# Designed miniproteins, single chains, part 59

Each design is a single chain, and the fold is of that chain. pLDDT is the mean over its residues in the fold that is shown.

## One batch from the design tools (miniprotein)

Design m2055
Fold by ESMFold2-Fast:
Structure m2055 (fold): chain A 73 residues (1-73)
Amino acid sequence: GAEAAKRGAVEGAKRQGPYATILEVGSEAERFGATPEAVGAATQGAIDSDKNGDGLVPAEEAAEGARRGADAT
């Protein structure tokens, strides 16, 4: 559920170096066994952190956004 999504998203964002792609956040959450709903929520949190719409966010901001999204579910 939400805890698996949060863990996967945080670890995924860290592994992308200084920036994380929004899709990678969702993929890592799914890899940690998150439900589709929790994966979607974590991905949306990361999207909400992408202020310039380029699909890339700083790893720490992507992780924080994904954590907030996952915690909302």
Scores: mean pLDDT 69

Design m2056
Fold by ESMFold2-Fast:
Order: C-alpha cells, then sequence, then structure tokens
Structure m2056 (fold): chain A 74 residues (1-74)
C-alpha cells in the first residue's frame, strides 16, 4: 500500500517535471507557457491533496519554473 502510494507520487512528479520543461521551452521560444504551467500546478495540487511526500518537491519545482519564466518574459 505505502509502496504503491509512493510510486504513484513519483509518477505524478515525473509528469509535473515534463510539463514544467515544456513551459520553460515555450517561454524561451516566445510562446505561451501558461497551459503547461497550469497543468504542472494541477499536478502539484493533486500531490498535496493526496498527502504525498513528493508534494513539497513539486511545489518547489513549480515555484522555480515560475521564476525562470517571469525572468524570460521580463
Amino acid sequence: EEKKFREEGIELMKELAKELGKAVQAAEAGKDAKPYLSKAKELAEKLKEMGSPEASAAEEMVARAEKAIAALEA
């Protein structure tokens, strides 16, 4: 049970990292990063709602990506 819960959290975090990568690439290319960033935020919120141990890492990754995108768009 605990092992399956952890594996699910890790898979959600991998998907979140993928969406954040797309968001940063879109911003660097002068494209709209919002759809990818929104998806990553939804995944982070799902991890938090589940009580996943990965939730804090997910929130940190989203915050770091938001700062990078803001710097690129400034």
Scores: mean pLDDT 79

Design m2057
Fold by ESMFold2-Fast:
Structure m2057 (fold): chain A 90 residues (1-90)
Amino acid sequence: SKKEEEEKARKYIFKGALASQEGDIDKAVEYYKKALEAAKNVPQAYLEATRTLVDALRLGGRTEEADEVLRQTKERLADDPEAVAQLEAL
């Protein structure tokens, strides 16, 4: 169900945040990528996972990967102007 997908995504976001707090940006990126996959059918959770992943990638100096994640997410949500605007603000 979407609720189970959202809950799974939130658990991965939480684990990523803990790894980030410990200074393990690479581990945070791994968890946020899992959150993004778990959220793929839940647009709001997908946006939240994209934001956290992009921020972690940029903090880790992985800027080309961050740009690619943003490009793919904007394409996936191209029919949602509010979602695209939020992604462009990242």
Scores: mean pLDDT 86

Design m2058
Fold by ESMFold2-Fast:
Structure m2058 (fold): chain A 113 residues (1-113)
Amino acid sequence: MAPRVLVVEDDPATAEAIAARLEAAGYEVVGRAADGAELLALLRDPAQPLPDVILLDVDMPGLDGLEAIRAIRADPRTADIPVVAVSSDTSPEVIDAAYAAGADGFVSKAELL
């Protein structure tokens, strides 16, 4: 049974490339969000099953990716979903901030593509 992944990425071309790579690796991409607000709307839809993991770009416009992770952790319905943070900025400060917000993992956007 393939793990179900929700991908959060503001660039449509990057989101398509990530989704294709995940599907080639045996994952099922069950949804895509362009920002944190779309992500939270998808997670709040009771008609949609929750993903097994969220792959989340922390540099997305609108709702800060770190704030989106904190919102996921604050909701008992979504608090246990694994979150892997993705960023083009791999500085220790960005990595530490992602983990402090509640991320379970961190991946460079360059390594993911």
Scores: mean pLDDT 79

Design m2059
Fold by ESMFold2-Fast:
Structure m2059 (fold): chain A 80 residues (1-80)
Amino acid sequence: RNAAIAREVEAMVARVGEEAGVEIEVEADPETGEVRVRIPREVLEAEGIPAEEHPAVEEEAARRARGMAEKLVEAGKTAE
Protein backbone atom coordinates (compact mmCIF):
# COMPACT_ATOMS: atom_id res chain seq x y z
CA ARG A 1 0.00 0.00 0.00
CA ASN A 2 2.67 2.56 0.99
CA ALA A 3 4.70 1.73 -2.16
CA ALA A 4 1.61 2.28 -4.35
CA ILE A 5 0.90 5.59 -2.58
CA ALA A 6 4.52 6.72 -3.05
CA ARG A 7 4.40 5.90 -6.76
CA GLU A 8 1.09 7.75 -7.22
CA VAL A 9 2.33 10.85 -5.35
CA GLU A 10 5.47 11.03 -7.50
CA ALA A 11 3.41 10.68 -10.70
CA MET A 12 0.90 13.35 -9.62
CA VAL A 13 3.54 15.90 -8.56
CA ALA A 14 5.55 15.31 -11.76
CA ARG A 15 2.42 15.97 -13.85
CA VAL A 16 1.53 19.13 -11.93
CA GLY A 17 5.08 20.45 -12.26
CA GLU A 18 5.14 19.78 -16.01
CA GLU A 19 1.75 21.44 -16.59
CA ALA A 20 2.65 24.48 -14.46
CA GLY A 21 6.19 24.75 -15.85
CA VAL A 22 7.54 24.66 -12.29
CA GLU A 23 10.29 22.39 -10.97
CA ILE A 24 8.74 20.79 -7.88
CA GLU A 25 10.86 18.21 -6.10
CA VAL A 26 9.07 15.30 -4.45
CA GLU A 27 10.35 12.36 -2.41
CA ALA A 28 8.02 9.59 -1.26
CA ASP A 29 9.10 6.75 1.04
CA PRO A 30 7.61 3.42 -0.12
CA GLU A 31 8.07 1.87 3.35
CA THR A 32 6.51 4.59 5.54
CA GLY A 33 4.41 6.39 2.93
CA GLU A 34 5.94 9.71 4.02
CA VAL A 35 5.89 12.44 1.40
CA ARG A 36 8.20 15.45 1.16
CA VAL A 37 7.65 18.27 -1.31
CA ARG A 38 10.02 21.12 -2.12
CA ILE A 39 8.56 24.13 -3.91
CA PRO A 40 10.99 26.72 -5.32
CA ARG A 41 11.36 29.63 -2.89
CA GLU A 42 10.76 32.21 -5.65
CA VAL A 43 7.37 30.63 -6.46
CA LEU A 44 6.20 30.81 -2.84
CA GLU A 45 7.52 34.38 -2.45
CA ALA A 46 5.66 35.41 -5.64
CA GLU A 47 2.46 34.19 -3.94
CA GLY A 48 3.25 36.40 -0.92
CA ILE A 49 4.22 33.53 1.37
CA PRO A 50 7.02 34.56 3.78
CA ALA A 51 10.10 32.34 4.19
CA GLU A 52 9.14 31.26 7.72
CA GLU A 53 5.90 29.74 6.35
CA HIS A 54 7.55 27.78 3.51
CA PRO A 55 8.01 24.58 5.60
CA ALA A 56 4.35 24.65 6.68
CA VAL A 57 3.16 25.17 3.07
CA GLU A 58 5.38 22.32 1.82
CA GLU A 59 4.16 20.04 4.64
CA GLU A 60 0.51 20.84 3.82
CA ALA A 61 1.15 20.19 0.11
CA ALA A 62 2.72 16.83 1.00
CA ARG A 63 -0.25 15.89 3.21
CA ARG A 64 -2.75 16.78 0.47
CA ALA A 65 -0.81 14.88 -2.20
CA ARG A 66 -0.65 11.81 0.03
CA GLY A 67 -4.38 12.03 0.84
CA MET A 68 -5.29 12.19 -2.85
CA ALA A 69 -2.94 9.31 -3.67
CA GLU A 70 -4.45 7.20 -0.87
CA LYS A 71 -7.97 7.73 -2.27
CA LEU A 72 -6.83 6.79 -5.79
CA VAL A 73 -5.03 3.65 -4.58
CA GLU A 74 -8.04 2.60 -2.47
CA ALA A 75 -10.36 3.15 -5.45
CA GLY A 76 -8.10 0.93 -7.55
CA LYS A 77 -8.15 -1.83 -4.92
CA THR A 78 -11.93 -1.57 -4.54
CA ALA A 79 -12.38 -2.17 -8.28
CA GLU A 80 -10.65 -5.53 -7.73
Scores: mean pLDDT 70

Design m2060
Fold by ESMFold2-Fast:
Structure m2060 (fold): chain A 92 residues (1-92)
Amino acid sequence: MEKLVERVRKEIEDIEAEAKKIPNPELQQRFLDLVKRVRELMEKGAPVEEVFDIVRALRTAVLLAHAGKEELAKQVLDDASAEIDRIEKRLE
């Protein structure tokens, strides 16, 4: 599991760096807020597999944003946010 946790942490850092390159400031801020929440989920002991699924969704959203498909990126971020909310509620 340690190697998967390290991989997930590196993916989060890479997504944060790529999100900072998004020219739309609202979309950039949404990515940064979700990155912060994903880190908080890991700190709270969320299953690494569930965190990895969210990270994969964020990677897809970043690729969509860079391709100029901002509305599709927003939909993926909305879905990711809903999943984060679900996991957070379960951890309390």
Scores: mean pLDDT 84

Design m2061
Fold by ESMFold2-Fast:
Structure m2061 (fold): chain A 88 residues (1-88)
Amino acid sequence: SMAALQAEIDALMAEVDAKLPDFENLSDEEKRELIEKLGWIGRGYIQLGDFAAAQAVVDALRQMKKLETNEELIKLIEEKIKELEELL
């Protein structure tokens, strides 16, 4: 249901909001988990028709990419951005 999807997104966003301001100081494993969660959240917002919220997720991923020096994490971020932009 859309209500169940919204509840899952809200729970994941709470986890993201707790960690995102300190992204640069996270471990690579925590960064990877955060990027994967943002990808899922972005897709969820698109399924809900909340394109403004989905765009905000893309913008957050672009900011994370600017701060990141790990090439594997940069590629993962770029993959999530492309996946979301193809659906927007």
Scores: mean pLDDT 85

Design m2062
Fold by ESMFold2-Fast:
Structure m2062 (fold): chain A 83 residues (1-83)
Amino acid sequence: SEEERLFEKAERLAEEEYKEEMEKLQQQLDALVQQYKAARAAGDEASAAAYQAQIDALYEQILEWIAKKTGIDVQWLYDLRRE
């Protein structure tokens, strides 16, 4: 997916300087995604919505981190994600 490609690029950029920080963010995102999927499978719409909000917030944090590290504007990264 486009999200997977973004993480692959972020991981390469972080490889020498911020690998551990990026790995932590990826682990947190993976955990939230699994909880979101479990909530949806259980029909728990309230928990699913809460986990989706946390995923969105963490994704924003990751994009901001990438923008700060690469010098690319956060808005430009959002525009890439939407295409």
Scores: mean pLDDT 71

Design m2063
Fold by ESMFold2-Fast:
Structure m2063 (fold): chain A 99 residues (1-99)
Amino acid sequence: MKAELEEQEKLAKEIEELNVKKEKLEKLSKFVVELFKPAADYYYNGDYEKGEEEFKKAEKELEKYLKEEIKDEKEKEVAKLLFEKVKKLLETSAAKAKA
């Protein structure tokens, strides 16, 4: 298995071990994916500068959401692991856009 796939599998397992309700997990996953979609789209199209700008905006918005909207510590941990999963995927796309 490629190291990238192995890291994604590890993060997915850590999320499962936190045993957050499926409905909550699905809502958090959708929120994180949608939040970082603009950055992903720019990186995919080779626009590294715009990708970085949108990524930083999304990261700041996620930090605000975790502080203001999530009270459960396990849900916060799941959101952080979902962010790491998205970040690792976007690092590959960002590297290709930068090159």
Scores: mean pLDDT 79

Design m2064
Fold by ESMFold2-Fast:
Structure m2064 (fold): chain A 61 residues (1-61)
Amino acid sequence: RLSQREIAEALGISVPQVRALIATLRAKNYQLSQAELEALAKKYGISVEQVQLLRQYLRRS
């Protein structure tokens, strides 16, 4: 399993941002519209594909 630090390095964001992003994805039960994925990508300065990959990784866990 990837640590929060490893996820932060992979996404190019801070560990607190990773925690907030994971909390948001879990609160949504990984059920996000395309618009919600795009909004999160813009908020954290990452790609939509990176948000989708993180969501898929967490959902499998």
Scores: mean pLDDT 82

Design m2065
Fold by ESMFold2-Fast:
Structure m2065 (fold): chain A 105 residues (1-105)
Amino acid sequence: MMAERAEGVTLTDAEALRERFEEALAREVASGVLDEDGVAAYREYLDHLVELAEREGRPVSLGVGEAEADGIRAFALQASTTATAEENALAALDAARAAVEARLK
């Protein structure tokens, strides 16, 4: 799938990512791992991703996170192009956790 997905996020991938991510986020919130701000920030990134995919209606190389050090945005976009929606959701949670941890530094 890497060769086909490497060019960007498709509309179908974006919708699947959002659904899986919501389920994964609910578990992390129930565990108390993610704060309300962390959850909101990540949902904002995914919402932006879905909107861009819908506008293009095709695989989109969103490259908007050229600051890879930012974490969340770059992680979510890269995961969408090279992994399944379920794996993307898990990678998204790890990225959100890392971003919160970096801020506490």
Scores: mean pLDDT 48

Design m2066
Fold by ESMFold2-Fast:
Structure m2066 (fold): chain A 90 residues (1-90)
Amino acid sequence: SLEKEVLEKLKDKTKLSAEELEEMKQRIQAVVDRYIDARLARDPSLDRAALLAQGQQQVDRIVKDADNLRAKLELYIEAIEETLRVEEER
């Protein structure tokens, strides 16, 4: 899965401040919103709430693994941005 591919590249364990975590959450939310909008433009029958819930579940799983939170969130954002780029190009 995309998640497993992202996590397999993780080598650093970093501490993330509360402010940095909030900034990361905002970046993830913006990218997820763009991804959902792009998918809904192609298939308006998709449930926005269900897509958002799937994204939130993934973020929650990453946050629980606090040891390398910053690196995991950065890789997750990059993976979503790449997926969005591919979807927008189709």
Scores: mean pLDDT 65

Design m2067
Fold by ESMFold2-Fast:
Structure m2067 (fold): chain A 112 residues (1-112)
Amino acid sequence: SKLEKYEVEAKHVLLFLKNTFGNDYFGDYSDKEIVSVIKNIIILLDYAKDIGLLTSYDDIKLPRFAKTIKTLLNNESLRLKSQSISLKILNKQELSPEDQEFIKRLVANLLS
């Protein structure tokens, strides 16, 4: 399924980030919690690419990606918002203007 594909991708991304920044970079958060956050971000980025907000994943700055994951882990409100939007995307539901702004800000932060 599409959901299983995102889970596998998120696990590979976590392994790469731990190898790059260290095994303790995400503190006391479990691999399951970190993978969940990464999976939601990947879903949002795939959507951003589909609508032309992102041209290539190669444009994403890796240290910014890692910091964004840590920010979402440490901020429940932002984490729940990313989860809500990713679920809407997976269910092919229309995104609100606020949801669109969230994705736009996420992409801008990853490119700066």
Scores: mean pLDDT 89

Design m2068
Fold by ESMFold2-Fast:
Parts: C-alpha cells; sequence; structure tokens
Structure m2068 (fold): chain A 81 residues (1-81)
C-alpha cells in the first residue's frame, strides 16, 4: 500500500541520515546504492531504477546534497503510488 511504501522509504531515509556523518564519500555512495537496490526489491524494479539513476546523476555531489536529492525523489515516488 502507499502507507507501507511511505513507511519503508522514511525508515531508509532515517537510516541514511543516522549513518551519513560516520561514512566516507565512497562508503556513503555504496550505502545509497544498497538503499536503491533494497527499495527496488521491496517496492518494485522501477523504483530501484529511479533511485539508482538519481544516485548516478548526483555522484559528484556532497553526501548531504545526495541525501536531499534522494529525499525529494522518494517523496515524488510516494505521491505517485
Amino acid sequence: SKEEAEKILKEMLEALEKHLPTLSDEEALLLFGIAAREAGELLGEEVGRRLQKLIDENRDASKEERLKALREELERIVEEL
């Protein structure tokens, strides 16, 4: 359901925000990739592809900028469900 998807995506964002300060840029990029894959497994392959594309487009951005972009895309995905 939309409510279940919103909960999953919110928990993913909270986990990323919690661990982001302790990670290198390389480790953060790996964690973002894992999150995109898990979202695809739980919510569908198209969701995973959208998140991975966003991560790839923001590879040169800071960890904070990547998190902001990811949050905005997750909000759009939830609205479209």
Scores: mean pLDDT 79

Design m2069
Fold by ESMFold2-Fast:
Structure m2069 (fold): chain A 82 residues (1-82)
Amino acid sequence: MDQRITNAVNALKTFILSNKNIVLLDAKKISPTSAEIIFSFSEDLNGADVMTAVSDIASSHGVLATFQQLATNSFKVTLTLP
């Protein structure tokens, strides 16, 4: 797997696990240059702020984050190289 994807995944896992209002549901490798993370968050958090934080972390590692809403407070993030 590309080191940028690995670094972004590890940083996002750290972010999620450090926040008790966010739950990691799944994290999987899709390809050498792509990974998926599925997470949920409590109603106490603003979803746009969570998505912005995730996008900023991904961008800091040179990775693009694309979001798909799975439920009201559940999202899939696809991490890809630009």
Scores: mean pLDDT 82

Design m2070
Fold by ESMFold2-Fast:
Structure m2070 (fold): chain A 61 residues (1-61)
Amino acid sequence: MEVLEGTLPELPAVGAEVEVELPDGRRARGVVLHVDADRAYVEAELPDGRRLLVVARPVPP
């Protein structure tokens, strides 16, 4: 599975559905698999149907 970095507004709960922003400006929707202190691991699907793991950090305040 491809792993990409991304951002989201704030750290979600495990199992939440979230929208993440990818480095190229694309947005993907996914489900949170795991949350660490500063990042969330999201299983996301792109509009073209590809699944990927996004390591997402909250947007800096």
Scores: mean pLDDT 77

Design m2071
Fold by ESMFold2-Fast:
Structure m2071 (fold): chain A 66 residues (1-66)
Amino acid sequence: MPDYGDDAGAGAAASGASKEVAESIGNGATKLQEEGRDEEAKEIARIATEGRPEEALKKAKELGGE
């Protein structure tokens, strides 16, 4: 199956996000995918890969219960 956490983290880093922000986005997407929330994890990876790491971070925090 696709690893949306790796995709989200790599996408954020490629978009100029700091290591800490990229790791936070990647970890958030991984947690959602582990919980069976694959569509939400995929959306975070898509947003990060499209060059919007701050939006991906916000989405990860909202879906993670922050």
Scores: mean pLDDT 78

Design m2072
Fold by ESMFold2-Fast:
Structure m2072 (fold): chain A 105 residues (1-105)
Amino acid sequence: MTVAIAIDPDPAALEAFAARLREAGAADEVHTFLATEEGLEEAVALIRELRARDPERSILAGALALDEAGVAYFEGSIAPHDSEAEREAAIAAIEAQMRALVAEA
């Protein structure tokens, strides 16, 4: 099972991205958060809770970014086959990215 967790200052961008993931069947659960201090804390707490409760779960998480074609994507992922050190590094990188986005928003 794959869970997607997205954070962005634009609620319309979040809804469009969530709709695309649901239509494509790319994630079983999609959670969206506004790029605020509260949204950041909720997103990070959810990532840590999901990893602690179900380490076999794949997590796609982070700030929304646009590729060269203007298609939204996640810059981070946490896979069930990653080592504990690799998972912690990925979570730290995702958290830093989300915090940077909130500081810019």
Scores: mean pLDDT 70

Design m2073
Fold by ESMFold2-Fast:
Structure m2073 (fold): chain A 86 residues (1-86)
Amino acid sequence: SDAEEDEARLARLEKLVEETLKEIEELLKQGKIEEAEFLAEETEALLLIEAAVAEIAGRQETAARIRELVDEFRKRFEELIAKAKA
């Protein structure tokens, strides 16, 4: 069903966020700040595209949940940058 497909998509995107944040943390520990920032920007763009695609497909609830995931990703990235500069 569409709902099952949406849940699978959300689970995939949540996993992508977790894996990407771990990679960003590793890059920051190596002093590769520009690479970490680029990866964060690319990931945010991909998530926003996924949200837009869900919205134009009429999946407003899924689009809203993806946008919440973007907000969480941004907050967690900001925390990692703050820790790296401390």
Scores: mean pLDDT 89

Design m2074
Fold by ESMFold2-Fast:
Structure m2074 (fold): chain A 67 residues (1-67)
Amino acid sequence: METRKRIVEKLKAVAERLGVDISELIKEIENATSLDEISVATAKAFSYLAEKAGMDEVVRALAEVNA
């Protein structure tokens, strides 16, 4: 699923900028079989990044990745 691959690529780029390991969360997204499961796993990954680096840092990194 191309949408899943793009989500994984963006999450990896954000995590790399923040120095946070999200390998297990990426596995959850890759193992998701429905759009709802992908959405839940993606939200969980962003919540983890916000917990480790802070929400402001996640927003900043996401803006840089999307530029």
Scores: mean pLDDT 80

Design m2075
Fold by ESMFold2-Fast:
Structure m2075 (fold): chain A 95 residues (1-95)
Amino acid sequence: MKKKEEALKELLERMEELVEEARRLDATSAGGLPPPARDIFLEKEDKIVEKYKPIVPEAAEIYREAAEALANLPAPEHLRAVEEALRKLKELIKK
């Protein structure tokens, strides 16, 4: 449906931003986000998941997993997880 396709495109854009952040963190930190930034990040990303969950629950779950991976996993695992999530989301959009 059109509204689901629009939500998927918006979530794809946000996921591409997560990949860029994962690459930046990979260059500057070997671990997950430092505690103050982690808490702020997860709170913000949780609100995004809640927004999209009723429209595209599968895509919202993929995004949630990517955000949690970025916050909590060390390099290179967080980048790999976010890149895999982006791949899965692109497949959902292609149908």
Scores: mean pLDDT 75

Design m2076
Fold by ESMFold2-Fast:
Structure m2076 (fold): chain A 77 residues (1-77)
Amino acid sequence: SLEEKARRVAEEIYKKLGPEGAKAFAETLLDGDPENARRAQELARKAGVTGIDFSELDGGEGRRLLARYLLELAEKA
């Protein structure tokens, strides 16, 4: 599901970037600019988040779910 995909991607980003990076990434996704969302996904791939399909996360629902899970992970840390 889209929710499971977003949660998995959020966990991988959190593992690579830590709580501060996860929060910054989520804020980039929430600014409402699709170009910023795409750039954030490219940065995640370069940071070693591989083997995950980001295509469904380019949409507004996907990026909002990803941001939500990133913030939840950062809050629990």
Scores: mean pLDDT 70

Design m2077
Fold by ESMFold2-Fast:
Structure m2077 (fold): chain A 94 residues (1-94)
Amino acid sequence: MTFEQLKQGIQNLGNMLLSQTTDPEAQAALQALIDQLLAIVDEAEKTGDLEAARERAEALGAEALAQHADNPEMRRQVAFLTQQVLEMFDALLA
């Protein structure tokens, strides 16, 4: 996997989740998470520190899950996005 493929994967997955989300507040929260994940990938590409980037992505996902503790639908989407992104980082690290 390349950094470009990782960013494209995040964008494609994010767009899919956004298309399934009808609530504007939930769409805004998901878009913010997607933007933050893409920023982490951009930083990893500049620094070469994929391990730190993976840790930041995992921490960001955990924080987002905690922020949406009262919204099961949002929690499912955040958990799915975070898990897929971490699997993409693992594929890039391998």
Scores: mean pLDDT 82

Design m2078
Fold by ESMFold2-Fast:
Structure m2078 (fold): chain A 85 residues (1-85)
Amino acid sequence: SPADRELREALERAKKLLSDPSASDEEIVDALTETLLLAEKSSLDTRTEILNELLDAVQNSSNPTRAQQLAGQAYLRALGEIIKS
C-alpha cells in the first residue's frame, strides 16, 4: 500500500543516515522520529519489525554509542508527539 511504501522509504532513509558518519545528530533524530511516528499508525507486527531493523542499524553504525543516544532522543520525541495528539 502507499502507507507501507512511505514507512519503508522513511526506514531506509533513517538506516542510510545511521550508517553515514557525516550525518548530523538532528538529521538522524528527525529521520528516526518520522519513521517511529509512521510505524505507530501501523500494526503491532509491523511496528515490531521496524524497531528490530532500527536496532540492527544502530548496532551496525560506525558509532553505536552515538546511534543509541540519538535513537533514545528520537523515541522520546515521537512519544511526545503521540501523547500530544
Scores: mean pLDDT 83

Design m2079
Fold by ESMFold2-Fast:
Structure m2079 (fold): chain A 99 residues (1-99)
Amino acid sequence: SRQAALDAQIQAARASKEAVRKAAPTMDPGVVEEVLRGLDLTIEGNRALAAGDYARASALFRQSSEAFRKAADLSEDPLLSGILLISSGVNLTIARRLA
């Protein structure tokens, strides 16, 4: 069901937040801040989708995309930067489909 898929995405984002918090002492603080912001906005975007608020979900996923892109720009690790750009692109695609 759509609800089960959205719940799974929320759980995945929460697991990613825990992983980032565990790695935070070894990471650039600015990268950590923007990644956690992107993940929080992704969680809220999926909650807005579950509530049927497509306009709010679009705005939240767009803001999440911006946060991940900023984190990628701040990261000196090319692999991490690549992963963050993929997350940014996915959320921007979702936002555009909801607008």
Scores: mean pLDDT 89

Design m2080
Fold by ESMFold2-Fast:
Structure m2080 (fold): chain A 114 residues (1-114)
Amino acid sequence: AEVDKEFQRALQLIDEAARLTPDRELVEKAAELFGKALQAVQDGDIEKARKYVEEIRKLAEQAPTPAGRLLAEAMAHLAEGYIAYKEGNYDEALKHFRRAVQLAEEALRVAREA
């Protein structure tokens, strides 16, 4: 399905961008929160998942580099999309996954220019 394709594409691009992003502490903290958000969605704890997404967005705001900010924003959109997907809101999920793809591709471009 299109939703599944965009989710997998976003995950792959986020992984690639994370490897090239120099802010290792930011990347590790964002990845930990991202993993916790996805696990909370799988466990059905949507409120907890949303709290982790808010923390990821706060990391994006505080990011020392543009690549770090874009990567954290991509992770937040992917997690929000997964929440929407679990709620049966597939159109909203697809929009978030596509935004995550766009942000991760931009993070890769910016990281390569550094």
Scores: mean pLDDT 86

Design m2081
Fold by ESMFold2-Fast:
Structure m2081 (fold): chain A 86 residues (1-86)
Amino acid sequence: LPKLVKVDKDLGTPDMWKKGNEYYKAPSKVVEVTEPGIYTDVKSGTTVRVTEDGALVLLPDGGARRFAPGELVKSPDSDYALRFVP
């Protein structure tokens, strides 16, 4: 699977993701991430907290879902899915 591609700024496109102060483009609807951190889909506001133990999806309404390492992480409000492969 392709990885997120780092860019210099938010490009305003629906494929934009943010991790800390860095911006990334998703080259497909399914992408791999290898680094722990907090990833945000800029368009939907969906936030994914990735740790060595798995991922936690934070929904805009304050809900959360848990996923194991290697699982495909998809929020119903985002068009994109992440797979954490450490």
Scores: mean pLDDT 75

Design m2082
Fold by ESMFold2-Fast:
Structure m2082 (fold): chain A 55 residues (1-55)
Amino acid sequence: MTLADFLRALNEQVSDPSLSLQQIVDKLTPLAEQLGISRAQLTSAVSSLIDHKKR
């Protein structure tokens, strides 16, 4: 998994309005760990993108 692949997955999950913050973080946690991205960093990024989506 590359960072680019991870960012594509992140964008895809965040773009799904039926998914909660917890569901998105849960789905992306294994991928983030492979890239050395901490759960805290992942949660912050997902939360920021969801907030932007909700407006």
Scores: mean pLDDT 76

Design m2083
Fold by ESMFold2-Fast:
Structure m2083 (fold): chain A 86 residues (1-86)
Amino acid sequence: SEERLRAAVRAAAEQAVDEEMKRYGIKLTDEERQRIVDRAVAEALRHARELREKYPNLTDEQLLAFAEAVAYGAARREVLRIKKER
């Protein structure tokens, strides 16, 4: 379901932010953390929709795994970007 997809990509993005904050020892405000998560979720959902349009026979499981990977990666890259600018 779309609700399951959205929940899973948000969990993946939140996990990535928490892991990278701990890894780099950086402090993010609640607002910064929320912005990173929201952007990663939006990116993952956009890519999932584009992938479904291109490959309409993809299973929900395949789409879910792809979207989680996109959200996780997007969140990690953004935390690293912030770390490099500090």
Scores: mean pLDDT 87

Design m2084
Fold by ESMFold2-Fast:
Parts: structure tokens; sequence; C-alpha cells
Structure m2084 (fold): chain A 80 residues (1-80)
């Protein structure tokens, strides 16, 4: 489980870095990523992690490819 959580955290940190590099990091996107990272770090219940991911995914759907979104969705689902 810890290995999967670390992989998801690193993927979210990479998304944050890429968004900053491209100048696409909005306050809403940064907050959503940080909230999900905090939930993962605190080992929150899976339902809470999935809820926070759904909110983040709505913001990312406008900016990321469907392939990237699908890969992240699968990684979050595999945490259960």
Amino acid sequence: MDEKIELVKKTLELLLEIAKEKGELTPELEEAIQELLKALDERAPLEEIQAKWKELAKLLAEKLSEETLQRLDEAILELG
C-alpha cells in the first residue's frame, strides 16, 4: 500500500511542477493538488481520497490529455 501511495504522491508532485513550468497553475488547481497530497500523506480513508481526486480530475479535464487523466484515475482506484 505505501508504495502505491508514494507513486501517486510523486505523480501529483510532477503534475504540480509541470503546471508551474507551463504557467498553467491556477490557485484552484494548486489547492486541489495540495488537498489530495495532504489526504494521501495523512492516510485518509479511501472514500475521502477518491472524493478529492474527483474534484481535482474536474479541474484537470480542461488541461490534461484523456490518457494522463485515465492513468491517474486508475492509480487512485488501485489504492483500494
Scores: mean pLDDT 74

Design m2085
Fold by ESMFold2-Fast:
Structure m2085 (fold): chain A 56 residues (1-56)
Amino acid sequence: MVGGLTVEELAERVGVSPETVRDWLEGKITPSPELLDRIAEVVGTTRERLGFTVEL
């Protein structure tokens, strides 16, 4: 995943709870398309490069 950001930092910058970020990392839930765009913006990348398995 993103080695430069903590779960809490990512959650704060995206505007979700740290628990939501953990659920994404565990594969429990998939971020909405809008949240995926926001994560990509925060990380400085595209959805394809995020490393999340967002399509199942």
Scores: mean pLDDT 66

Design m2086
Fold by ESMFold2-Fast:
Structure m2086 (fold): chain A 99 residues (1-99)
Amino acid sequence: MIEIEARVVKRGDKYRLIIEVSSDSQEELDKTVEEIKKLINEVAPDKPIVPLLRYFDDEKNRWVTLLEAEFDSQEEVDKVLKALKEKFPNLKILPPVEI
């Protein structure tokens, strides 16, 4: 079963969207990551999406990957979050953090 968590980290005038994807299946994880990348590119075509980490969590028995994308405005990141929530209804949006 796939789990997706999204958080916005604001630093100055930049908005970093961090997406954590986890699954007990590497195939399900990879498919979901590609769907997320495609969706973000459709909503914000010129935003690079950077895979930060990929690891296996032995305690949870799950594969985990972290994705990052940087946005210049709150409106852009909100559009992406809305699209992600519509595509993935079980997506958990965590409270935003300002640094």
Scores: mean pLDDT 83

Design m2087
Fold by ESMFold2-Fast:
Structure m2087 (fold): chain A 50 residues (1-50)
Amino acid sequence: SLDDQILQLSQERLDLVQERLTTNLTPEQSAQMEKQIKEIDKKLDELEAK
């Protein structure tokens, strides 16, 4: 269902945010994770707009 897709993406986002907060990342790794989080945010916005 739509709700299940939102829950899964939200969990993936939380996992990335947690890793970024708890891990000493290089600037390149941090930028890559930020990009992934933004991509998930965009997908969540698209799903919520449906």
Scores: mean pLDDT 81

Design m2088
Fold by ESMFold2-Fast:
Structure m2088 (fold): chain A 100 residues (1-100)
Amino acid sequence: MEDQEILEAAKKGDLERMSEIAEKAGRPDLAEVFRAAAEYDRLMDELGFGGTPEARGKVYETLARELLADPDPERRQRALDIMRSQVEAAKKVLEKKKKE
């Protein structure tokens, strides 16, 4: 049931809701991935690279399906590490633009 609720939130483009559902379901690893993705998405919007809600929904649904289907905690940790790396890269680009 919680997996289906996460997928429904994903289809709506709501990464923050996905993280809340994952945390309540006792899946803090998934909640952290979704929060990092939400932060990256906000940074991309600030940089002017934001997508439509429909495009976001497709990406988030794919992310949720892959992570929910994968029982491997190491792959979830790799997904989090990759997402955190992307967030840090986006922050550096944004800081550079703000100094111009």
Scores: mean pLDDT 75

